# Designed miniproteins, single chains, continued (3), part 40

Each design is a single chain, and the fold is of that chain. pLDDT is the mean over its residues in the fold that is shown.

## One batch from the design tools (miniprotein)

Design m9369
Fold by ESMFold2-Fast:
Structure m9369 (fold): chain A 106 residues (1-106)
Amino acid sequence: SEKLEKALDYLKEKSKNLSLTQRAVLAAGLTIYLTKKGYGLAEMDRVLEAAGIGPDVDWSKLPPQVLAALTFASNPENLDLAEAAYRRVLTPEVKKLFDEVKKILE
């Protein structure tokens, strides 16, 4: 999808100026969004990589609610838990970036 490629490019560029925790929160929110849209694990992995939350990142060092949001985000049965955790860690700065990525995907 051209919209997905544009969204991932935007996410990658904006993530350069974010802390690890902010990138993880943004990735969690986008993964929840893509899970709701019926996207697969391959597209979700691309979101994690674009946000800089790839294999080189030790997720166990993230705050517990951020880790919970990421862990539950890709399972449709756990979306309510993922959203609850995400809402508790979401900041206005991350929300603004999430809304911009969501606009590109729409």
Scores: mean pLDDT 83

Design m9370
Fold by ESMFold2-Fast:
Structure m9370 (fold): chain A 90 residues (1-90)
Amino acid sequence: LSEETKEQLKKAIEYLDKAVEALKQGDIDKAIKYLEEARKYVEKADLPEDTKQLILTLIDEAIRAAKQGDLDWAIRLAQAAKSLLESIIG
């Protein structure tokens, strides 16, 4: 991975962590804002299209779950996205 891509993925991970904490606190609006920021960094990252699409889908489903009040599921989806990003960075 390029240095630029690693920095973008680290930012995405940071925002996913902030989103999970907001979800644990029941702050849905803050959680959605952080999930959307994580999504933007994943979109900017130079990743294989299939990998990028999978991570974006997990984040989009986390946003949907949060909006529907399924906070436990939103947390699991955000954590799944984070785990994939961490695996890519090494």
Scores: mean pLDDT 91

Design m9371
Fold by ESMFold2-Fast:
Structure m9371 (fold): chain A 71 residues (1-71)
Amino acid sequence: SFMDDLFMFVMRATLFVMEKQVKKNPSNEKLASLYKQIKDIIDLAEAGKIPIDDALQKINELEVEAEELVK
């Protein structure tokens, strides 16, 4: 659906931003771990293995955690 396509676009944009942060902070193991978790969730949602709304909620929680780590 249009909403699902929009949510997938938003999640991919989040992943792009996270990749940039990991590259800027290569020694931050926690940040790298959160990036991998977000990527895995997106891959599962894209494969239709989890609901898109559940993926978006989980990614939002992990993104907040990642933002608190970057200081």
Scores: mean pLDDT 83

Design m9372
Fold by ESMFold2-Fast:
Structure m9372 (fold): chain A 91 residues (1-91)
Amino acid sequence: MLSKEELLRQAALDRLGSRINRETAEEASKDPSVPKQLVVSIEVASDILDISSDFLSELAGAEAPEVSPEEEEKMREQTKEAFKKSLETIK
């Protein structure tokens, strides 16, 4: 059993990941040359992270806190890397 703090930390990371993926999908959707299937796949990944965040927050009985700017930067870098790999896969 994870502590309340661990549950909330993971919920915060999942929520941030969802937001970053959704931003990535929105930018990709503005480019008509990007396949719609890729955009939808990123949106689905975002939705799964939102579900995870909500579940963990409910289990902890509290709202997920904000992630530190340092952790947010790392998450944004990871998402950019994942998106780049996805683009390479569909080439």
Scores: mean pLDDT 79

Design m9373
Fold by ESMFold2-Fast:
Structure m9373 (fold): chain A 65 residues (1-65)
Amino acid sequence: SLSPVQLAVGRHELAEAGRRALAAGAAEEDVKTVIDRALQLLEQGRTREARALVHAFLARYGAPV
């Protein structure tokens, strides 16, 4: 499991990714769904899978990670 500091950093990265996706034209509902799922993976310590999910989502919109 992640430490509270690692979880906080991960949550910040997810929030940044969400903002970038919205700026690239992603729907708010789609962003929320992906970020919520990535957060669940992060809370389970599955950081690599959470990151891969977010990267794949951002790539669909040409948004930087």
Scores: mean pLDDT 79

Design m9374
Fold by ESMFold2-Fast:
Structure m9374 (fold): chain A 97 residues (1-97)
Amino acid sequence: MIEEDPLFLAMEGMELLLQGKVEEALELLDEALERSEDKNNPFLLAARGRVLAAAGKLEEAIEDYEKALEEAEKRLGPDSLITKLLREELEEVKKAL
């Protein structure tokens, strides 16, 4: 089997998002999470949440951000800069509802 790095797929998805190719970005991030042995990876969940928010799928984006924040708090701690950034991103997405 050719094993594609899920983080590489997520980076490609974020590049597509920057190009305005939101649907293609979402497909790559869905594939990244499907291929990941760690389905709760906070970086992958946060990346998909960002693309879902850009697609206007705000409720799905909130779900991914909440899971990403929970996992970041467990793995990095609640005072980590990454955890704080995810909390701020989640609040901004909630304001868009």
Scores: mean pLDDT 82

Design m9375
Fold by ESMFold2-Fast:
Structure m9375 (fold): chain A 78 residues (1-78)
Amino acid sequence: GVEAVRKALEEARPEIEAWLVAQGYSPERARRLVDEAAGIVIALAEDSGYTPSPEEVRRALRAVAEWLAHAEDLDAEF
């Protein structure tokens, strides 16, 4: 259920934030991107009724955060 997804997101957050900082994002931007990505992952889980594994949640969080970073950079240019 959604609560299991939220728990998996809380466990994955520090790892994905650290990964984004290693890619050159500021700690503040990394945290914001992870927060926005977590909201999207929760919304998708609520809509689908599917409960992903913790590993799937971690991969989804990273993928969505990376996509949001690229989308923000494009949106700022256009």
Scores: mean pLDDT 78

Design m9376
Fold by ESMFold2-Fast:
Structure m9376 (fold): chain A 72 residues (1-72)
Amino acid sequence: SAAEEAARAAEARLVGLLRAHYLTLPEAAQRELEALLREPDARAVEAAEAKDFAAAAEALEEALAVVEAHLA
């Protein structure tokens, strides 16, 4: 489905950014990013468990926006 593909694409982008950048950040920045991602990550997991891929994609896009803003 389009929603499932959107969720998968958002997850791939999020994982890619975190793999490229997370370990290069100072520990304080890593902790701040972990705190900021807690709620979107929890919502994405809950939505995926419910097979609500539209909600999962929305939560993952929110997490991605947080990471992109934090890395700027």
Scores: mean pLDDT 85

Design m9377
Fold by ESMFold2-Fast:
Structure m9377 (fold): chain A 55 residues (1-55)
Amino acid sequence: APVSSLSGAPIVRPDPLDGSTEVKTDPVTGDKYHKSVYDGLEELAKKLNIPYKKP
């Protein structure tokens, strides 16, 4: 059934200025990367049909 409830979803998203959130270290290379940032960029790129390559 089509029911849309206003659950309060502010457009304000915590934008990590320092990018110090959810840092994951690759056990193979030892490189650190922000999982949430890469995942978000990949999903956004897919929606915009932009060629995206994770580092």
Scores: mean pLDDT 56

Design m9378
Fold by ESMFold2-Fast:
Structure m9378 (fold): chain A 101 residues (1-101)
Amino acid sequence: MEEEEKRKKAIEELKKAKEKLKEHFGSPTVVEAIEFLDELIKELEAGTPLEEIVEKIEEYIEKLKKELEEAKKNKEELTVEDLEFILKEFEELKEKLEKLL
């Protein structure tokens, strides 16, 4: 697969993840995740390598995991549910993008 085709498929997968997150739009945590995906889409459209995008997603997943553990410790049940949903979507997105590398 040519790099341009990989980039187009990656943008499509990011847009699909964004639409899934929009179904839960209204949580500040979900809004932040959508804004992060919008920035990654812009970076891919501007020519950022897919490998760099995957690294940024991996770093964001690690940040979300730390936030989830803190939310669990503080018994913030609604925040835990939002973070678990976002983490699942981002881990699935990462797997799909890694298959394009």
Scores: mean pLDDT 84

Design m9379
Fold by ESMFold2-Fast:
Structure m9379 (fold): chain A 82 residues (1-82)
Amino acid sequence: SPMEKAKKLLEEKSLEELIKYVKENNLSKEELKALALLLAQRLGATPEELQQLEISIERQGLDVETLKSIVINLLLRLQEKE
């Protein structure tokens, strides 16, 4: 599943390696959405905030490039926090 793939990527790769992977690989919208939700959760998003983020992504119909930018920005924010 997209969520299982996203979890494995976060477990197997450093944040720096994940940034490169997202930039260099063709991830699906569902895989990018799953990564965004998992990264927001690691940044301290509440269950309510995670639900609102998922709804916002789906309602806006964001394309792959916009989702990649969101995921990369979340990865960079996590890297700065650590």
Scores: mean pLDDT 84

Design m9380
Fold by ESMFold2-Fast:
Structure m9380 (fold): chain A 91 residues (1-91)
Amino acid sequence: SLEEKVKKMIEEARELVEEARRLLEEGVTSTKDGIIRLIGIALRAIGIEEDARLLLKNNPDMSEETKKLIEEAIELAREALELAMRGLRAG
């Protein structure tokens, strides 16, 4: 279902936020492994936001509850991207 797909996007975006926070808190943002992980988080976060925005654009008649879930996925993906970019700028 569309709702199930969106819930999986939210879960993935939350995992990206947690991974980015861990990398920032453990001070590994200037290490080669930390940089590679932060780049990976940024790219995946961009992909989730793009996919979520396409779902909004291509499904204008979806329920307000589903729209809210998609907006949550976008917000979490943006948070993950911001954290990853902060880590990359710090290294």
Scores: mean pLDDT 88

Design m9381
Fold by ESMFold2-Fast:
Structure m9381 (fold): chain A 89 residues (1-89)
Amino acid sequence: KISKEEFAAKTANLPQFLVEDLNDVYDEYQAGKTAEEVLNNYPVPGNSAAVVADFLKNLETASSGEELAGKFVAPGYAQGAKILYDALK
């Protein structure tokens, strides 16, 4: 597990929209929220809510950062998945 500051440093070079989604996943996971809770409570439903929910669901079942990355077809989200897994597991 890494700190929120270290996580921010590792994601700093990713596109802004990915950084926002990854920070939301980090915060929701630390709060113990489920994918369903995220989908129901996001203030603006859309791709970000769906992406955060997909990360939370797949973090529950993935055994490695590589396995989590394999769930995402977009290269930026696959890269973010590895950073996120190392941060939270």
Scores: mean pLDDT 72

Design m9382
Fold by ESMFold2-Fast:
Structure m9382 (fold): chain A 77 residues (1-77)
Amino acid sequence: PLTEDMERLRRALIKAVEETGPDDTGEKVGEILLREFREEGVEVLSVRAGPDSATVTVRLADGHEVEVTVRAGARPS
């Protein structure tokens, strides 16, 4: 169900953000995101690394596609 997928996505994102450092490359951020999303059971369609950020495209159980971008050193304020 969508709600359970969103909970998994949220947990994976929190863990990934907590693991990212300010000096991490986009490739490193992408590795962290991919690992955390897979550990939570989120279906990953693609990973794209920028210089200091990574974008991961995931598919939810209801067929929705979500793009998630995390920048190195990004923390929720």
Scores: mean pLDDT 77

Design m9383
Fold by ESMFold2-Fast:
Structure m9383 (fold): chain A 100 residues (1-100)
Amino acid sequence: MSTEELIRKKAKEAGLSEEDIEKVIKAAEILFEAMKEATPAFKSLSEEGEKGLMLDITEILLSILEKNNKDIKKTIEELAEIMEKMGLHEAAEKLRKLLE
């Protein structure tokens, strides 16, 4: 199973709509690229290491979503605020655009 297929399966099991599943996948990708930019050590990960990090990011994202009663908009807005506070302004903008 591909990493994307595994993420999609986990999001479906969490009871998300197809639209919200696509937002979770895109948010996970934005967060993964932001983490690689912020942490040079992550740029040297193997393909298996990158898959592991992407899955960990997805599980964290789904956990925050569950705490927010599956409110995808609130979850993405909170993540965008965290990215802004970390100085990751491009990632914050990309996350907010998912809500348009």
Scores: mean pLDDT 80

Design m9384
Fold by ESMFold2-Fast:
Formats: C-alpha cells, sequence, structure tokens
Structure m9384 (fold): chain A 58 residues (1-58)
C-alpha cells in the first residue's frame, strides 16, 4: 500500500490533552477524510520527544 505523509508533529511530554486534541484536529482538517496517524511506540520515554506522522493512503 502506498501512503503519503501529509503532516508530521513532534509530541513532547509537556503537551496537555487539550494541546494534543488541538493538533490532531488541525492535522485531520488538513488531511481530510481517510487520514490516519502513525506514531512511534506508545512506550516512548516521556522525557524524549516523539514524532507522529499523519498519513493518507493513496
Amino acid sequence: VTVKVVKSVTVTPDMTEEERAAWVAEARALSGPGSSVVSPAPWTDTTTPATWDFVTEL
């Protein structure tokens, strides 16, 4: 399956739930319907920033 990365966001341990909801909403608005998110593992160390890629299947 071919995928296209439409947005990448670096998630930091200091982000609040409200801030995470805001950037997810923004990414979905930019990607449109059918977008998904690919993240590193959920056990990523909380002291280390993680990059989340929002992708759309082609």
Scores: mean pLDDT 54

Design m9385
Fold by ESMFold2-Fast:
Order: sequence, then structure tokens, then C-alpha cells
Structure m9385 (fold): chain A 87 residues (1-87)
Amino acid sequence: SVLDNIIQEAVSQARSLNYDEDEIAEIPELVSELYNANVNKSTILQLITALSKSAAAISSYIEAVKYRKASGGNVQDFVTKLIANLS
């Protein structure tokens, strides 16, 4: 599926960026939440790169995405701004 391909690519990218195994284990949930919130693939992969400097906070970002989606917010815009703030 498209989602499974994005997960595989995100996991491979996270490994190349030296994410810890515990952090990599959270990537499938992060990617699934983003994909189901209609965030595009290129933005998802950009977030994986941006989070490489603060990957220990990935659980917090998963919760932020879930909260933004539940609140009816635009998750694509939220993630785009997050990437800019992490860069």
C-alpha cells in the first residue's frame, strides 16, 4: 500500500540519520497518523529529517499531531510550520 511504502522509506531514512532503535519503533505510528491526517509524503519525509536532532521527542510530536487532527486543525500546515521551527 502507499502507506506501507512511506513507512518503509521513513524507517530507512531514520536509520541513515542515526535514530535509536526505540525512536525507529515509533516511526510507523508517526507516519500513519500523518498520512491519515492527509499530510503529503514529501512533508512526512522532511519531518523525519528535521526530527533527527530531537528524535527523543517523537512521542510528543505524535500526540501533537493527534491533538491537532482531533481539534479540526490543518495538520499539513501544522507540520510545515514545525519543520521550519526545527530547521
Scores: mean pLDDT 87

Design m9386
Fold by ESMFold2-Fast:
Structure m9386 (fold): chain A 75 residues (1-75)
Amino acid sequence: SEEDRARLLEEVEKVREKISEVNDQRPNLTDEEFKAKLDEVIEELKRLVEEAEQRGHTDLAEFLKSEIEKLEKVK
């Protein structure tokens, strides 16, 4: 439903806020800590992909998969 989709988008926005926070903290993190925080965010996005696919929001799931690939490239 549109309500389910809106809720998923809200969760996506929370993950995006975490990505921004990790990037802002980058100068204060070791390379190991930075990669660990990115891995945590990637795992959260992977859960959102599964939820979007299960609820039939294929376009959103594909978008999130693209975002995951971008994050994995910067590790």
Scores: mean pLDDT 83

Design m9387
Fold by ESMFold2-Fast:
Structure m9387 (fold): chain A 66 residues (1-66)
Amino acid sequence: DPNLRDDVEEATEAAEKAFEKAKEYIEKGDISKGAAYGTAAALLLASGGLSEKALEIIKEIDKLIE
């Protein structure tokens, strides 16, 4: 099971980086790029079995673009 944990950790780190990029682009008014990076972060978390965290990312992006 160590390999599964490592895969989840890598997906989480990649998702965190994508989410930070999403927030940066949204702050600059580039909603299109922000949404794309936010979606990528959510998909990375969901693919790692972290659907609840993926939903949290989507909700946070929605708050930033509303």
Scores: mean pLDDT 74

Design m9388
Fold by ESMFold2-Fast:
Structure m9388 (fold): chain A 64 residues (1-64)
Amino acid sequence: DEVKASFLAMDKDGDGTISEAEFEEGITSVAPDGSEELHAALLKLFDLDGDGTLSEAEIQELLA
């Protein structure tokens, strides 16, 4: 599954969450121009609890 593979690729430390830094790295791999607005919009879209990270529970809901 491509979506899950992309998530696992961004979870570099394997802690079950995607931090802002990990997500920024993922964005840089597909958009190396450094679109900060796109990065911020995507982080906000996936950050359901407002802490600036994707938790394992949030990701599980997105993938379910």
Scores: mean pLDDT 59

Design m9389
Fold by ESMFold2-Fast:
Structure m9389 (fold): chain A 84 residues (1-84)
Amino acid sequence: MEEDIKYGEEVIKETREAAQRARDAGLVETAQSLEGHAKEIESLIKKLKEATDPEEQRELRRQLAIHTVAAKLLIVGADVEIEL
């Protein structure tokens, strides 16, 4: 759980850095998408820190894993758009 939270926090940082690169390149919609996804991960981390039920913790960890993978894909997509 602690490792999942730490990884999620690292992905939030990377996603927000990618959002800044997108803003600097004039890709406003891409930057907004990245920021929105960072907020979703942040919300899941908050819920996971508050969760005491093992089943809820498992489901939140699953959702966090899915959203972190999605964020990594969005970062790659944004960097490709910046190079185009």
Scores: mean pLDDT 84

Design m9390
Fold by ESMFold2-Fast:
Structure m9390 (fold): chain A 85 residues (1-85)
Amino acid sequence: SKKKIIEVLELYKDALERYLKASPEDIPALNEEYKKEMERLASTLSEEEKEELEKLVLELVKESEGDIEKLIELLGKKIEELKKE
């Protein structure tokens, strides 16, 4: 179960990193790719995994205070913590 949560968090972090470095013309294609991969992963999650993921993401987003670079850092830290458990 933790592996699936890690995969979703890694996908989200990678998408944010690409978004931060992207030119405006590249954003629609990046959004489409992210949406498709996220929908695929989300379809494999249990109800409990989905709730845990939503809670984790919301807490990290709140802590980042809208700073995408800080959110990327916090996501990386959380991924490393989960891998150690």
Scores: mean pLDDT 82

Design m9391
Fold by ESMFold2-Fast:
Structure m9391 (fold): chain A 86 residues (1-86)
Amino acid sequence: MRSELSRNHVRGVLFRGMSGHYKSQGHDESARLLQEIGDIMEKNALSDDQYRQVMSLIAQADQALDAGDYDSAVRLLQEAVEVARK
């Protein structure tokens, strides 16, 4: 119980932290999408493969934001939302 809650809680905190960080940097749409992904993950039991794919897409979105490619970041985060919903 506690171990499962800890893992799920860490995931939720991580996504909320990333969303807050993006919002503080002025990336409001990307922050909103990260919050949505976090909410989906907390409500849905994602497979390890789904989680890995979501994290990979978020890492790619982070790289796009660092490069100033906000359109690519938003697209990648939208793909992550779709993966998390399945």
Scores: mean pLDDT 74

Design m9392
Fold by ESMFold2-Fast:
Structure m9392 (fold): chain A 97 residues (1-97)
Amino acid sequence: FREELERTREEMRELLEEERYDEAIRLAEERLGVIGLMEVLGHLRALGADEEVLRRVLKRILGEEIPALTDEAIEAALRPVAEELEPELKRLQELLD
């Protein structure tokens, strides 16, 4: 699992650096599910990716479109997802340590 997680993160970063956003999103979702999508979203926001790309990732995470794409709206929408994933993220941290 640790090797799969590390390899997926490396492949995802390479795809994002090449601006192959759709491939990075698919890879993250297929191998890491919502956690992978959350990581892709973080990288895309840091890279200043187009609003359309951010909306596609957010829709996959939330299952619905956000009416307004602002940092406040994004953080508010993701808060319940992050809280639900906290036990899984804690287990991943224990496996990586």
Scores: mean pLDDT 74

Design m9393
Fold by ESMFold2-Fast:
Structure m9393 (fold): chain A 91 residues (1-91)
Amino acid sequence: SALEELLEEFRREALKFLSEEDVEKLVEAIEKLPEEKARALIQAFLDILKAAEAGELSKIDALRAMLTAARRLGAEEVAKLLEEALKKLEE
């Protein structure tokens, strides 16, 4: 499905910046969302991660942008996981 393809692309791009454990937790949380919300969130995340890979955003700024997107879409579990990932990087 289109959602499965987006999740696989997200997994590939996110693994460039996050641990496998953190990526898998994010994927599981996104899969629990309604399909329309999951697709919107993944698309926003892919745009942010691609900008980070291109050097347009720092890793920390990319994660902050992803957190903002998760909060705006009401993806509370995803937002919590991103807050935990940010805390590890700022230590």
Scores: mean pLDDT 86

Design m9394
Fold by ESMFold2-Fast:
Structure m9394 (fold): chain A 64 residues (1-64)
Amino acid sequence: MSFPWLSPEENKKVQELLDKGKYDEAEKLAFEAIDKTFSGFDRDVLISMVLMSVSVAKLEDKRK
C-alpha cells in the first residue's frame, strides 16, 4: 500500500518493513513523517490511515 502524503522513498521503506513483518517499525517511520509535516486533525486522520494499513498487512500475512 502507498500513502500519497509520503515521498516515494518513504513509501518504499514502509512497504519493505511491512513485507518483513516489522509492523512497529513501519508505523514508527510513518508516524515520524506525519509529525514533521502535519499537526492536529490532519495528523490524527493520517495516523488512523497508517494504523488501518498496518492492520490489513497483518491480516494478509496471517492468511498467507
Scores: mean pLDDT 75

Design m9395
Fold by ESMFold2-Fast:
Structure m9395 (fold): chain A 80 residues (1-80)
Amino acid sequence: MTAEDVRRSFEAAARYYETEVGDLDMARGLRYAGEAAALALRAGRPDEAARFAVRAATYVYNGDYKKAEEVLEKAREIEE
């Protein structure tokens, strides 16, 4: 699974919530989760990618978008 595949999978899920469900907040959070996982995979850290995806998705599910954004920022730090 590539970083692109992971990002596209989360983007597809986000579009489903945006277009079929009408949940723009869930769509936004799924995009954060996908980007965080993709960044960790690009850095060559698949274990971290899985952890970031699960963590971001859990925060999104709970409506905690600030913590989901924090996961994305941590993933960006790994891109070094």
Scores: mean pLDDT 73

Design m9396
Fold by ESMFold2-Fast:
Structure m9396 (fold): chain A 91 residues (1-91)
Amino acid sequence: EKEKLREEAEKAASLVDEAIEKAKEEGVKFAEVPVEKMKENLEGAKKKALELGLSPEALEGLKKAFLFGVDDEEVRKLIEELYEELLKEVE
């Protein structure tokens, strides 16, 4: 069970890295999502990351993915704060 969760966490980290790279090439924008909806989505992602036991490196990758294309300062701050809290819990 624990080995499977670790493998899933490693796969998630790899997928995030691939998603970031592809998004940079395609110019994907996340800034058009309302702040409240973004916050709800981030809470869900935070819970899933904790359940998977993601490493600090994987969490940093997820943070970069959510920040990609986001120009709104308030949204960026919410994303950064949520991932900073998550990093404190996994260290």
Scores: mean pLDDT 60

Design m9397
Fold by ESMFold2-Fast:
Structure m9397 (fold): chain A 98 residues (1-98)
Amino acid sequence: KKEELEKEREEAKKIIDEKAPEITEFIKKVEEELEKLKKEGDYEGALEKIEEAIEEFEEKAEEYEKKNTLGSHIVASLYRMMRGILLIEKRNIERKME
């Protein structure tokens, strides 16, 4: 019974260790593409890229939430946090287009 709780914690740690680096790497790639587009003055292209990333993160958050495990809920929360960062960046790009 205590072993079941330990197993859930170990499984949560494993999925976080696997998925957090993947999510972080994806964000870095999006940021690099956005910086390139911004340097080129392609703010419309930058908005398209960030909208695609926001949509993908929403879909992934919902997917992991449906798995209904401790680890999957934590991974879904990571996707939502990173989506929040992308929304801030989108707002910054929109302000540059004003």
Scores: mean pLDDT 80

Design m9398
Fold by ESMFold2-Fast:
Structure m9398 (fold): chain A 63 residues (1-63)
Amino acid sequence: SAADEAEKLLAGAVATGSEELARRAAEAITQAGGDEEKAREAARYAVQGNSVKAGEYARLALA
């Protein structure tokens, strides 16, 4: 549930460049048991519109 919510928020951040959606995505990844540092990197790439790196870091955070 938290991981699914994180994916949705991260996709929204990539699509819009929203810093708020990116922050919420990083929080959701962390709540799902993910690594905080990698979650923040995923959020940073999402705001830049880099969907590939955002997704890679989100997966690494949850690995």
Scores: mean pLDDT 85

Design m9399
Fold by ESMFold2-Fast:
Structure m9399 (fold): chain A 60 residues (1-60)
Amino acid sequence: KEDEELKKAYDFLIEMYRVAVRTLERRLAAASPEEQPAIEKRLEFYRKMLEDLENDRKLI
């Protein structure tokens, strides 16, 4: 039996991480070459979290 609260929790987290990714992508576009590696590392982390959450959500 599907858990509606679990679905809502995943949808909320996915949306939150999508906003974080979008914010970092905007920062990357405005960043100096020296700043880009640090922002890319943060983007990698958030994109990985988003991917894991989206995959888990598909199993519910």
Scores: mean pLDDT 83

Design m9400
Fold by ESMFold2-Fast:
Structure m9400 (fold): chain A 94 residues (1-94)
Amino acid sequence: MEEIEFDEQTIRWARQLAAEAALAAYYGIPVEVLDHPDGGKVSVEVVRIGPDEAEARVTIEKGDYVLEVRVTLRKNADGSWEVVREEVKGYKKK
């Protein structure tokens, strides 16, 4: 009987970072990981870069809990980007 809990502000921050990381990787720009206000260990993974698609995952470890956020972006013909998919997964380590 264990509940998985994670802060909504942390999820929002991770979603933003994942989108920024995906775009930075697509354009060949280094992504800078911002410090989270509440701390925690942050990791950024570029999952996929295509001709019109970019996908990245952010993992945040807070104590025994792990938050994974994956964001998929699609490029429009005019060069603008659209978020087409977001996945949020929280789990306890061990």
Scores: mean pLDDT 73

Design m9401
Fold by ESMFold2-Fast:
Structure m9401 (fold): chain A 76 residues (1-76)
Amino acid sequence: SDIQQETLNLFMVIALDGQAFILERRGERTGDESLRALAETLRRQVARAKELIRQGKLDEAREVLDSAMRQAQAAE
């Protein structure tokens, strides 16, 4: 249902925003520019997904969020 898709997208947005915050702080502490660049990339993808959600494009938003989650996981 649309409510379930919106709820899942919201949880993914919250998770990705938290991951970007952690990566940015880690990059600041270690001087690792690649972690800061990844955090900026994740924030841009979250912003794109939020815009897609505002347009009611829930499936497209989910694809963007899934891609961002894979990028964040690859940095572990």
Scores: mean pLDDT 85

Design m9402
Fold by ESMFold2-Fast:
Structure m9402 (fold): chain A 92 residues (1-92)
Amino acid sequence: LEEELFRLLEEAIELLRRIGEKTKDLEVGVIEGLLLLALGLGKMFNDGVFAARLAIPLIEEAVELARKYGLEEEAEELEEIRERIKELLESV
């Protein structure tokens, strides 16, 4: 469960990196940095639930930014990651 949450956060970070490369938007870079911080804190305290709870609103903001730039494929992948995180959090 913890390993799955960390993996989903890493996938979200990789998508944000691609969105950042395509958009060159500072706000995307800030969200990526905050997700990296959430993941780092989660790993440090071995608390994927804490990391995931911090990540959900950041991923939601990233989805809106991706859609604003017409990156619908990346936005849909982020939404799928977000829903999977929510499902795992419900199982805790």
Scores: mean pLDDT 84

Design m9403
Fold by ESMFold2-Fast:
Order: C-alpha cells, then structure tokens, then sequence
Structure m9403 (fold): chain A 95 residues (1-95)
C-alpha cells in the first residue's frame, strides 16, 4: 500500500540521517587530529558501517522475521547513500 511505501521511505531517511550525523562527527574529529583525507574517509566509512550494524540489530529486535530482509535492504540503501555523500565531502577537502 502507499502508506507502507511512505513508512519505508521515512525509515530509510531516518537511518541515512543517523549515518550522516555519525560520519560528519567523525570527519570533524579526525580533521582536528590532523589526519589525511584518506584516513578521514576510512574512519567515516567505518563509522557508517558501525551505525548500519547497530540499526540492523535494533530493527531485527523490533520487526517480525518476515520483515528482516526488507530491513537489511533499507539499511544497505542508506549505507550506499551515506558513502556517496562522504566521498563528496572528502573530495572537497582535497581542493
């Protein structure tokens, strides 16, 4: 149904926002430590993946088993979007 699709989109956006916030905080912390763009990028990607695992565990605990594949798909989409966003931010640091 349309309401189910909208709920899924909203959930994916919330997961993405959590990943983006965590990645941005990591980027700022690693910059303050004088890390290279490559090291900042790797730290941000690692943090996105840690948040993905946390979110997936939370969703698996709350959702019935038949929805776990959907939860994994939404988390995977959010990771892809967050990694693309971080790559763009790191490219700006190299200018």
Amino acid sequence: SMDEVLAEIRLMVEIFNRMEKAANETIEEEKKKGKSPEEIYEAALKRIREVAEEVLAELRARLPPEQHALAEGLVRLAVTAAEITVRGKIKELEK
Scores: mean pLDDT 88

